# Designed miniproteins, single chains, continued (3), part 52

Each design is a single chain, and the fold is of that chain. pLDDT is the mean over its residues in the fold that is shown.

## One batch from the design tools (miniprotein)

Design m9904
Fold by ESMFold2-Fast:
Structure m9904 (fold): chain A 78 residues (1-78)
Amino acid sequence: MKEELWKEVELALAEIEAGIYRNILKRDPDNVEAWEGLAEAYERMAKIYEEMGQTDLAEKYRKNAEIARKKAEELRKK
């Protein structure tokens, strides 16, 4: 139960982080650090969903993380 509660808390924190970075990107869509932070938050969410047996959600967030990371890479080349 303590382990289950920790996973719920960790997921909620990652969701909050993703939301913060999404909000930054609404104002500054070329912010490399925000795209990198968003990718990291999505990677964390994917790992937690995988540990919870939510394979479809884990795959979704892994894909979202990949997209965000590639966006950060493209912007750094600019």
Scores: mean pLDDT 84

Design m9905
Fold by ESMFold2-Fast:
Structure m9905 (fold): chain A 61 residues (1-61)
Amino acid sequence: MELIRKIAENLGVSEEKVKESLLQVAALKGAGRRIALELLAKDSGVSVGDVSKAIREVLKE
């Protein structure tokens, strides 16, 4: 997954750690999920839509 790798590079962490963070965000509900998505997007320099795509890819497999 190119997007997960890009987030990992930008955050300075492993791809496994990014996947764990994405799964934690996916487990949140309502405003908490939205805020976490926006923070992760801002910190990683990608769009909220890109973070949502990465979450879907991790949840798929």
Scores: mean pLDDT 79

Design m9906
Fold by ESMFold2-Fast:
Structure m9906 (fold): chain A 61 residues (1-61)
Amino acid sequence: MSEEEIKKAIEETRKEASKFLDEESVELAVEATRTALKAGVPPEKAKKAALEVGKIFHKEK
């Protein structure tokens, strides 16, 4: 996976999460996406999983 693909997936995660999560939850989703991509998870699956993590964190507040 290229650095450009990682950057694009992170940017897409940030934009999507910003629609319905607070800034702290958005940053958590971004970091989760980055970690998953570095572990070899496909961008679409990484984004989906990271958004769910962000939603869980947001609900716990």
Scores: mean pLDDT 76

Design m9907
Fold by ESMFold2-Fast:
Structure m9907 (fold): chain A 84 residues (1-84)
Amino acid sequence: MAEELFKEAEELEKEAEKAEKEGKYEKAAELLEEAAKKKIEGLLKLAYEGKLPLSQEELYEIITGLEEETKKRVEELKKKAKEE
């Protein structure tokens, strides 16, 4: 269900923070990308089940915002990885 997808995303974000703290920036970037995918899947699942009071346009704006924010964070982490 959607709640499990959000829980999986939270665990992936927690693992990403641990990886970043350990200097494993590329691994942290991968985990953040996976977490974002799970969050988007959860949002789509809630929309499909009629549990989101959002229009299709509003849902698209939220998903696009999540994708852009994730891309920015991933690019920052990959840049840090190149500072070997």
Scores: mean pLDDT 80

Design m9908
Fold by ESMFold2-Fast:
Formats: C-alpha cells, sequence, structure tokens
Structure m9908 (fold): chain A 116 residues (1-116)
C-alpha cells in the first residue's frame, strides 16, 4: 500500500527526531492502513528491523510494538491469541535478537493461518 509506505517514512522521521510519541502514532496508523494481516505483519517486522538498526532503546521498541499489536488485534480479532502470545514474548525479551525471534515466529504463525 502506498499509504503504508508514506506512513513508514513519517515513522522513520519521528524515530530520527527522538519523538517516540509521534513514532507510536505513525506505527498505529501503519497497521490501520494495512489491507491484510500479511501486509500488517510485514510492516511490523520492517519497523522492528529498522528500530534495531537505528539502535532504538529496547524499552522504546517494546512500547512501539505494543501499540502496533493493539491496533492489529482491534482490526483482526481472529488473531487475538497469536497477538497475545507475541505481546508476552516481547515483554519478556531482554535483547534485540529475542524481539526479532518473537516477531519471526508470529509472522510464520500468521502466514500459516492465512494459507490454511
Amino acid sequence: SSEVLRLLSKFIEAIEAGDIEAAKEYARKIIEASESPLEAVAALKAIAEQMITLKVPLEDIKEILEVMLEAFKEKWPEYSELVDRLAERLRAAKSHAEIMAAIDAFAEEVAARVAA
């Protein structure tokens, strides 16, 4: 979606400016603008990878991802149990590697459910 790409650019600008509250708002809007669960998961993964590359603090990454997961769950409540498990794993995560491992597992589970 061209709207998702536009919002992603605004998200990156907010992160580079250190504006975590604006970043949370754009992250929420990215999920809301996504046309499918697969597009939303791809956006979630891309945002997590970019935050890690930009060396965003772990706790800020968790807060931004939590906002995205809340929006995902509201838009696609049929995935609520997968979202809740990812949220638990993200709260427990102690490293960037653990954040990415949790997101990758979630992405595989969503893809499998869409394909079924």
Scores: mean pLDDT 90

Design m9909
Fold by ESMFold2-Fast:
Structure m9909 (fold): chain A 68 residues (1-68)
Amino acid sequence: MPSEEEIVLGVTRIHVASLRTAVSNDPSPENLREAIEQLRRLKERNKEGHPEALEYIDEEIERLEEQL
């Protein structure tokens, strides 16, 4: 069975993949900003100690910010 941290990372990856797909279909600055905001909220919810999930979210935020 995966660890709690692995489960959280898996769920985080699914959320990121959904946002990535939405941005890929409509890469407007408005959709990019909305996706970044959603990722920032997801990061705040996970701030308590899932470092791999936090790192994954930070990498995606940086990637989307570069597209603005």
Scores: mean pLDDT 77

Design m9910
Fold by ESMFold2-Fast:
Structure m9910 (fold): chain A 80 residues (1-80)
Amino acid sequence: IEELKQKAIDSVAAGLAATTNPEVRKAAIRAVKALLEGNYDEAIKYFKEAAEISRKAGEPVAAQAFEDALKTVKELKEKA
C-alpha cells in the first residue's frame, strides 16, 4: 500500500502545480492531511471537493489530477 500512497501524493503534487485557485489548494491540503493520518474517507471527501472546484475554476489538468488521487485513495482504502 506504500506504492499507492506515493501514487496518490504524486497525483496531488501534479494537481497543486496545475492550480492557481486558493480554494482548490485548501481542499487538496485537507485531503493530504487526512491521507497522512490514515483517514481515507475524509481524504476521499476533500479530493472530490478539490476536483469539483478545479472544474468550476476551468482547471481541467488540476481536476484530472485530483480525480486520479481520489481513485488511488479509494483503492488504498480497500487494501488497508
Scores: mean pLDDT 82

Design m9911
Fold by ESMFold2-Fast:
Structure m9911 (fold): chain A 69 residues (1-69)
Amino acid sequence: SSAEGAIKTVEVTLDSMLQSFKEGKVSKSQVEKVADKILETVKKRFDPETAKKIEKLIKKTLEKIDKIS
């Protein structure tokens, strides 16, 4: 898949997990675990620029979780 497709897929996944966290369905620890696996996969398959963009999306999602908690 293209880097753009990967970024969009991660964005949708993180948005879904943020919503699940707001609903009490998942913990911050579970979101972090999924985010770690996403970043590992991206670092293995894509260039450093794509990895940086995805890392930034992960950071924004975790910051939103911290503000809710």
Scores: mean pLDDT 86

Design m9912
Fold by ESMFold2-Fast:
Structure m9912 (fold): chain A 75 residues (1-75)
Amino acid sequence: GQLTPEQLLEAQIKVFRDNIKALREKGYPKEKIEEIEKAIEETVEALRKGDLESAQKHALEAQKILGEALKEYFG
C-alpha cells in the first residue's frame, strides 16, 4: 500500500477519537469510554516507542471494544 504501517496506525487512531466523540454525544457511559481511551493511549505509547507489534495489538483491542460500543449505540 501507499501508507506505511505507522501512517495506517495514525489514521486509525484519528478514526477512533472521532468515534469516541460520537459516543460521548450519544451518552455512552464515561467509564466505558475511559476503557477505550486507555487502549488508544496504549497504542499511541507503543507507536511512540517504535513497537509496531504492540501498537497493532493494542489498536485491535481498541477497535474491538469501540466496534461493540458503536453497534450498541448506533446499530
Scores: mean pLDDT 84

Design m9913
Fold by ESMFold2-Fast:
Structure m9913 (fold): chain A 94 residues (1-94)
Amino acid sequence: SKYEKMKEYLRSKGLPDEVVDEISKLVAESDLPVEEAIEKLDKLFEAIANSDLEKVREIIEEYPELFAPIVLILGKKRNDDELIKLAEEELEKV
């Protein structure tokens, strides 16, 4: 259910199936409720769209073990070197 709800949400955002599956699995394996995960992902996608790296970092710091891998996946798919670097820096802290 949590995995299926997350897949439906991410697919609605136009993400590729591979990214949808990877992120949905990470969220499903976390202890974060799906509704809270969706709320934080909405903020994350908005911050990325606005190139607001400070807000991206803030979101990662709330749950680094979950959101740093997610930002790394998104950064790689976008070929966004700044997002990749930020995610790798946050992953090194855990």
Scores: mean pLDDT 85

Design m9914
Fold by ESMFold2-Fast:
Structure m9914 (fold): chain A 75 residues (1-75)
Amino acid sequence: DEKKKLLEKIFQEVAKKYVENNPDSEKREEIGDKLALVHMEAVEKGMEPEEIIKLVKEEAGEEVAKILEEELKKE
């Protein structure tokens, strides 16, 4: 599934960029777990980009949601 592969790549880049922006963050594991949960739900429900961004904002916070929005705009 091309859409599933694309979402997986996007979520991996979001996690990577969060770590690059927050290298000393003790929340890295927590944010990673929350991103994995949102990714699973997005794939299962076939969520639209705006729904995914909203859920990431609620679960992982505004900074992570902004990184996701920027990655979705690239390709």
Scores: mean pLDDT 78

Design m9915
Fold by ESMFold2-Fast:
Structure m9915 (fold): chain A 64 residues (1-64)
Amino acid sequence: DFLKEMFETEARLRLLALGVDEETAERLAREIAEEATKLSGTLSLEEVEEFIRERAERLAREAL
């Protein structure tokens, strides 16, 4: 699934940039991508990107 892979890559890179370790970033990125893919059926791409950004920031704060 191309969209899911795109969302996962974006979420992972955002988490890594925020200081989350690689293993945790990979796990959390998969969770974010699953939710983002579900939302992509009802939300615009811009809204999904905003969701990925906000969720990555929140989870990074919790992981650190």
Scores: mean pLDDT 85

Design m9916
Fold by ESMFold2-Fast:
Structure m9916 (fold): chain A 68 residues (1-68)
Amino acid sequence: SREEKIKKAQEEALKKASELFGREVNSMDEADRLGVEAVIEGRVELAEELSKYRRELAKKYGVEVSEI
């Protein structure tokens, strides 16, 4: 189902976020907050890499980026 595809995309995004931020990230809300903090701290590349990965996951699973 679409819901299962979204869940798989979110799981892969959370794993990527945990790798990028060097800590366990348990939700997309947490990942988004960490991305904003990274931009404020001048580490925009971390937020951009996560955003790029989310776009690739959206293509891979056939879902919208906003659903991840």
Scores: mean pLDDT 85

Design m9917
Fold by ESMFold2-Fast:
Structure m9917 (fold): chain A 60 residues (1-60)
Amino acid sequence: MALEEARRILREAVEEARRYRAAGDPERAQQVLIRAAKKAMDLGISPEEVARMLTELLAE
């Protein structure tokens, strides 16, 4: 359950970050991704697994 919740949070953050980058706000995009990564780690997901999920989602 926690893994699916973390993946949802990270996916939503990646989509939001893409919108900020398209609008010319890369700093906001980075902040969105950092906050999502922290939330995923708060759910008990390891930093390594969070990094792996983000890499995969960003490559979509």
Scores: mean pLDDT 81

Design m9918
Fold by ESMFold2-Fast:
Structure m9918 (fold): chain A 59 residues (1-59)
Amino acid sequence: SLEDKPPVDQVIEIILGKPVPLDLSNEEKLALVKEALEKSDLSEEAKELILKQIEEALS
């Protein structure tokens, strides 16, 4: 269930707009987030802040 997923994985799914496999490495999850943010219309400052927060949560 969604309750069985780490909170960071749930946030990543929201950013990507699709489910994230729990079997992905932290590096692969960060790569997906970076790619999704790069394609978004968010400011560079907002993209960097989100990426840093996800990186810290995955550390």
Scores: mean pLDDT 75

Design m9919
Fold by ESMFold2-Fast:
Structure m9919 (fold): chain A 60 residues (1-60)
Amino acid sequence: RPREEILARLERILREDPSPVHRALAAVELGKLGEPGREPLRRALGDPSPLVRRAAAVAL
């Protein structure tokens, strides 16, 4: 899959998915993309779910 498509889909899940489990998994996958994933991950440090915040911190 094109990296841009994957990034856009993961960022959308991270911002808009009602499930904190799905958002935490998206944060882990964004970490694997390197630099393009860092900005969405920094935003995820402010997520209302502590599960998502921890996943973002580990992925950065």
Scores: mean pLDDT 80

Design m9920
Fold by ESMFold2-Fast:
Structure m9920 (fold): chain A 93 residues (1-93)
Amino acid sequence: SEIDEYLEKLQEYVERLTKLVTAENPDLEELKEEVREALEAGLIFAVMVALSAAEKNGKLEVAKEILDLLIELSRERGLLESAKMYERIKSKL
């Protein structure tokens, strides 16, 4: 089932991104690369779960780096409404 494959991949990315975000000394370059891969796989929900985990664990710098990447990628593609949404989320951190 395509749904089963999607949910399995979603869970894999949620686990990997959450682990990277909640590390004692997060590797921001590795995190950005994994975020890009999750987005290319269509797994934006895994990125949003990782963002929530960063906020919950007080990793505000990590949360801002994820949002800055989402803003940049959205702007490069002319997705200005998406970029504004991520800017608004960042402003509330």
Scores: mean pLDDT 86

Design m9921
Fold by ESMFold2-Fast:
Structure m9921 (fold): chain A 77 residues (1-77)
Amino acid sequence: VRENATEALQANQDKFGELLKLGKELGVEELAKQEINKAASEVQNLSDTMDKEQLEKKLTELLEKAKKKVEEAAKKK
């Protein structure tokens, strides 16, 4: 893993925890874990073309989309 991706992921560890907690409270913990893993993988893939600041911004956007998916999945229950 490239250093810029690792640093971006480290900077957002608290947001990962919040999303996982939300997923657990809504009974969709596995979906929250999957979305977190997808966001992390996307950031790692983009590390070739983006600097740390761009990766942090992209990760924030991906986590916001993940939160929306977790909330939408909970509504379907």
Scores: mean pLDDT 77

Design m9922
Fold by ESMFold2-Fast:
Structure m9922 (fold): chain A 108 residues (1-108)
Amino acid sequence: MKQKKIEEAEKLYKKGVDLMRQGKFEEAVKYFEKAIELLKDDPKARARALVHLGRAYMGLGKYDEAIKAYEEAIKLDPNNLVAWRNLAEAYRLKGEEEKAREIELQYG
């Protein structure tokens, strides 16, 4: 039962990644959100999908939504350095350089 949900989530995640490569960020968001819902029992895979959701929001210029996705990813997997780096970048692109610097100093 759990394995089928993980396989379904992996297919949705891969479609989201393919849509990201095509610049279809709004469609990618929908696929990553569906994958995240199926990954309730896999915090590391859910964190990975949340990082990609954040990156899709970054592509749309939706920095507040990206920050929320990265913060949730870090809460699920605090050792995810990609999530920490992307969080700092999102704050910097939003113009919050002091907050970006604080995050980088914690994981530099």
Scores: mean pLDDT 86

Design m9923
Fold by ESMFold2-Fast:
Structure m9923 (fold): chain A 56 residues (1-56)
Amino acid sequence: EAERLAANARTGAVAAREAGFPEEVVELLDQAARAASAGDVKAAREYLARADELGG
């Protein structure tokens, strides 16, 4: 779970940067990846949810 969330969040951050998404969205995806890498699945999901709300 955590490893998959980290991989998905990292991929999302790269895609968001390439697409020119707001800095806040990229930062939230980076935070989600870090939280997931640390095993904090709950925090990772919260960051991902916020990024999704801002990015659409």
Scores: mean pLDDT 78

Design m9924
Fold by ESMFold2-Fast:
Structure m9924 (fold): chain A 66 residues (1-66)
Amino acid sequence: SMMRERAALEAGKRGGEYSKKAAEAGNEEGAQMADLYAAGAVVHAGQGDSEKAEEYIEKAKEAAEK
């Protein structure tokens, strides 16, 4: 559905921003981990699991900030 497609795009954008910030800060490990979690958020959002998508976005943030 369009709503699931939009949710997946927004999850990828939100998670990807954390990966981008970590990379810009020279945190290559954090950027890579945040990118993997962002991909997980996209998958779950696309499946309609907004709760899991938010959990993965939070994990991306935590990985980027370590």
Scores: mean pLDDT 85

Design m9925
Fold by ESMFold2-Fast:
Structure m9925 (fold): chain A 66 residues (1-66)
Amino acid sequence: SAAAIRAEARARQRAVADEMQAQIDAIRADPSLSEAEKEAKIAEVRAQMQAQIQAIAAEEARRLAA
């Protein structure tokens, strides 16, 4: 059903957000990285998260259009 497709997409997006937050927390906790290096790595993680969330939304749209 459309409701099930939307629920799956939301669950996958939450899982992606949780995984990326764990990566950000690990970067913030790394004593070997400068603040500038942490900012750069966090920006990369956030960009990857946005790409994954957009891919999930695109797949949701394709499944709903079928």
Scores: mean pLDDT 88

Design m9926
Fold by ESMFold2-Fast:
Structure m9926 (fold): chain A 76 residues (1-76)
Amino acid sequence: MKLERKARAHELAAESSDTLAKYLEQVAEELRRKSEGEDGEALTKKAEDYLQRAEILKAQGERSREEAEKLRKEAE
């Protein structure tokens, strides 16, 4: 009972992390497109920061998915 509920919570956390990571990757791509003009260095730095945050969120999502799978396995 509680294990299945916790597994679902971790699955939702993973989806939220993946959604936010995808959003940050899209913002970084837009910043890179704009960096071909003036202030390219500042925009490139922001794009790199967003990509780094996206990677951290992807790692968090992966851990949440692993926890969900573990809980689901224990619940059978």
Scores: mean pLDDT 80

Design m9927
Fold by ESMFold2-Fast:
Structure m9927 (fold): chain A 68 residues (1-68)
Amino acid sequence: SEEGEKYAREAERYVEAGEGALAMGDLDSARQLLEKAREYAEKARELGNTEDAEKILKRVEELEERLA
């Protein structure tokens, strides 16, 4: 759906911002941004955009692993 595409796009923006925060060593900001990315990706999945949501969620999980 068009709405699911918009939520996926927002989730991608949060992933990009989270990667930027990680690159700068701002771990607290990175955690908050990746949490937002997960929320938006899960909403995209609920709206029928499963393919983009799964790719984004996998990327979020990989980045969260670096924060552990």
Scores: mean pLDDT 87

Design m9928
Fold by ESMFold2-Fast:
Structure m9928 (fold): chain A 60 residues (1-60)
Amino acid sequence: MLTTTITMPSAAQAQRIAADIRKQYPDVTVTVDGNTITLTSDLPVERHIGLTLRAIGEGL
């Protein structure tokens, strides 16, 4: 199990990105606290990191 935490520029962006991840990756646990997104998954490290980097890119 892998866990990464991403801080977005705004709570609105965090909610939007979290919703997009939940729709595309139902096996990933996504929690949001303010502008912070926490991703938890059993995906391979490369896929989990790739998803984390994608979320950061969409938040910029």
Scores: mean pLDDT 77

Design m9929
Fold by ESMFold2-Fast:
Structure m9929 (fold): chain A 65 residues (1-65)
Amino acid sequence: SFEVLAEAIKDYTAKTSEELSIKKGDKLLLTKQVDETHYEATNLKTGETGLVPREYLEALSVKHK
């Protein structure tokens, strides 16, 4: 399964019902890469799930073993 911990580096307001609004500093679980610029993510503070632009996120758990 695809699961990556990330942090919001700036505020994003959802533009559609499929998108997720996030606040700077929110922790998110990235559950799927939808395309090169968007992830499906769960906001760990609210439990809400939706699409979020990659440029608003910093990956925290992507590492080579």
Scores: mean pLDDT 79

Design m9930
Fold by ESMFold2-Fast:
Structure m9930 (fold): chain A 61 residues (1-61)
Amino acid sequence: SMEKLEELKQELDAATTKEEVVAVIKRIADFYVENKDNPELRKKAIELLKEAHDKYLALTA
């Protein structure tokens, strides 16, 4: 659901460590798999995964 995706984005925004970002990435990936038949949710999940990846790299660099 969109609500769960919004919660995941809030968790990503609140993450301050690489461990926390990895945990959120895993949850977003699970959400993507669960919603593979919904193209709108899949697109938004991919966008959020990209944001999470960028944040992960910033925290480790």
Scores: mean pLDDT 83

Design m9931
Fold by ESMFold2-Fast:
Structure m9931 (fold): chain A 61 residues (1-61)
Amino acid sequence: GVEEERKILENAEKGLEVAKKTGDKTIALAGLHDLEEVLKTIKDEELRKRAEELLKELKNL
């Protein structure tokens, strides 16, 4: 549901922040996998847009 989708985005965002500050991509890589999966089923337009932008940033790490 939307709550689980939001938590996946939040975890991916935290992973991106950690990777940018420390160079540790472990959390970011896990978040990338979860984000790619949730994007297949996400229906909320705002969450989808945010997820697509986040996915692009994670792939550019």
Scores: mean pLDDT 82

Design m9932
Fold by ESMFold2-Fast:
Structure m9932 (fold): chain A 57 residues (1-57)
Amino acid sequence: SSELEKLKEEAERLLTRAYLLGKISLEEAQALGKKLQAATSVEEAREVLKEAERYLA
């Protein structure tokens, strides 16, 4: 869905930012990125988004 795609893009941007700021390890960023790619629902994508937001808080 359009909402799912937008959430995936936002989560990917936040994961990239967290990695570049040294807030998350490469291993963890890759693991969350794989979970994001596997996400088939808005709920699953939001879980990854919240994880990325937690690293940036």
Scores: mean pLDDT 86

Design m9933
Fold by ESMFold2-Fast:
Structure m9933 (fold): chain A 63 residues (1-63)
Amino acid sequence: SKHDEEIEKEAEKLREDPGYKDYSENDLKLLAVVLLAAEGKISEEEALEIAKEIKEEEKKKKE
């Protein structure tokens, strides 16, 4: 979806910040989703749906 590209871009920006060095890639993506929702670029409902998808992908990688 369009939001996946924007989330990846925002997560990469967060990765450059020394304050987020200890955050996992998945945690940075979740934070990016929250920030995009706060900026009004995605709705809160869309943000929650995307966050669930990210969590499900993490679970699938463990299997």
Scores: mean pLDDT 76

Design m9934
Fold by ESMFold2-Fast:
Structure m9934 (fold): chain A 64 residues (1-64)
Amino acid sequence: MEEAREYYKKGLEALSKNDYDTAIKYFEKAFKLGDKRAISLLAYVYLQKGDLEKAKEYIEKAKS
């Protein structure tokens, strides 16, 4: 879980710099390692990129 938390933090850092591609990579790693907080941020990043289909997919996963 420590590694998932570190990837989540790196994703947030990339997001604060508007580096959406790097943020997605780190949030995907955090999510795969069990950090479910990353899923809502993946939805947010895809919305910022204009990928509404991907954003909706992650929003629905976050609600489940």
Scores: mean pLDDT 81

Design m9936
Fold by ESMFold2-Fast:
Structure m9936 (fold): chain A 88 residues (1-88)
Amino acid sequence: SLQKEADELVKKLTELAGEASRLANRVESTGTQEGFDLAVELALLLIEAAVAINAYKKNEPTQEDIDYMKKLIERIEEAIARARAFLA
């Protein structure tokens, strides 16, 4: 069902938000302009994820909602990968 798929995506978004939050603190702590820019990007994605999680947690999701959450997950995963590459 769409509800079950949404529940799984919200769980994934919650896990990724935790990782992104930890990485945002780490890249900011480098004291570099690049680290600051990555921290800002991650912070904005965290706000978007929090809004999405709150909106979909108790609502009957549409296919458009599912597609949006999948794209948001992809964007967060890409930002996490760039932050990890920066810290390596």
Scores: mean pLDDT 87

Design m9938
Fold by ESMFold2-Fast:
Structure m9938 (fold): chain A 90 residues (1-90)
Amino acid sequence: MKVAILTTKSAKKMLEEVKKGLEDMGYEVVEIIETDIKDVEELKKLMEEISKKLKVGVVAAVSKEDFSEEEIYEIIDFGVQILMDKSPPV
């Protein structure tokens, strides 16, 4: 399955590890997009826009410097929802 990585600047140093983790899970990383968004709702909106435009899943690479632990969980859950919407054959 194809995915794009949406990363914040503070999480950019983790990109290689995130990419390797996704590839180990059987995902193909087709694009890496950098953002300076620090708002959960704005980030979710951008993730949905990227998914619709590229027709791929979206994984957010974010750090505790920009988001709280609760916000990170919300972002991850939203990414999973996007992936499920893009995987109609189970």
Scores: mean pLDDT 77

Design m9939
Fold by ESMFold2-Fast:
Structure m9939 (fold): chain A 96 residues (1-96)
Amino acid sequence: MEEEFRKALDEIVKLLNEFEQKHKDDFDAQVQVGVIALILAVAYTDVKKGRISVEEAVEFAIKVLENLRKEAVEQGYPKDLIELIDKIIEILKSVL
């Protein structure tokens, strides 16, 4: 469980880095990458400190990311950001 969660996070970090490189001059895109990274960092830290289970951390992260996706659609953010969020949610669901 924790090892699979760590592997999922490593895959997600690669996706975030690829997106950031494509949008290096887009401040709004960089802010969204930062928000996603922070959500995942908090979830991982709480698991590492024994505050929550992997399942609780993953479920919480998915819920927050689904809300972020909804806001991205409503605000007219780029389709590739929405696709990135969808892919991250898919990877996280594979840990459950």
Scores: mean pLDDT 84

Design m9940
Fold by ESMFold2-Fast:
Structure m9940 (fold): chain A 59 residues (1-59)
Amino acid sequence: LPEIYKRVALHEARKFAEENLDEEKAKELIEKVEQATEEAKSPEELGRRVRELLEEAAK
């Protein structure tokens, strides 16, 4: 997966965490998104995984 897609995903996750989560939940979300950037095989898969992680963190 190209580096730019990983950077965009991490940027979106950090922004969401800073605006919506406490420090502990923010750290957990960022770790899960980092794992998704390593495991995803396409930008579409990464986008779906990140969206699901953000939705779960918002609950």
Scores: mean pLDDT 80

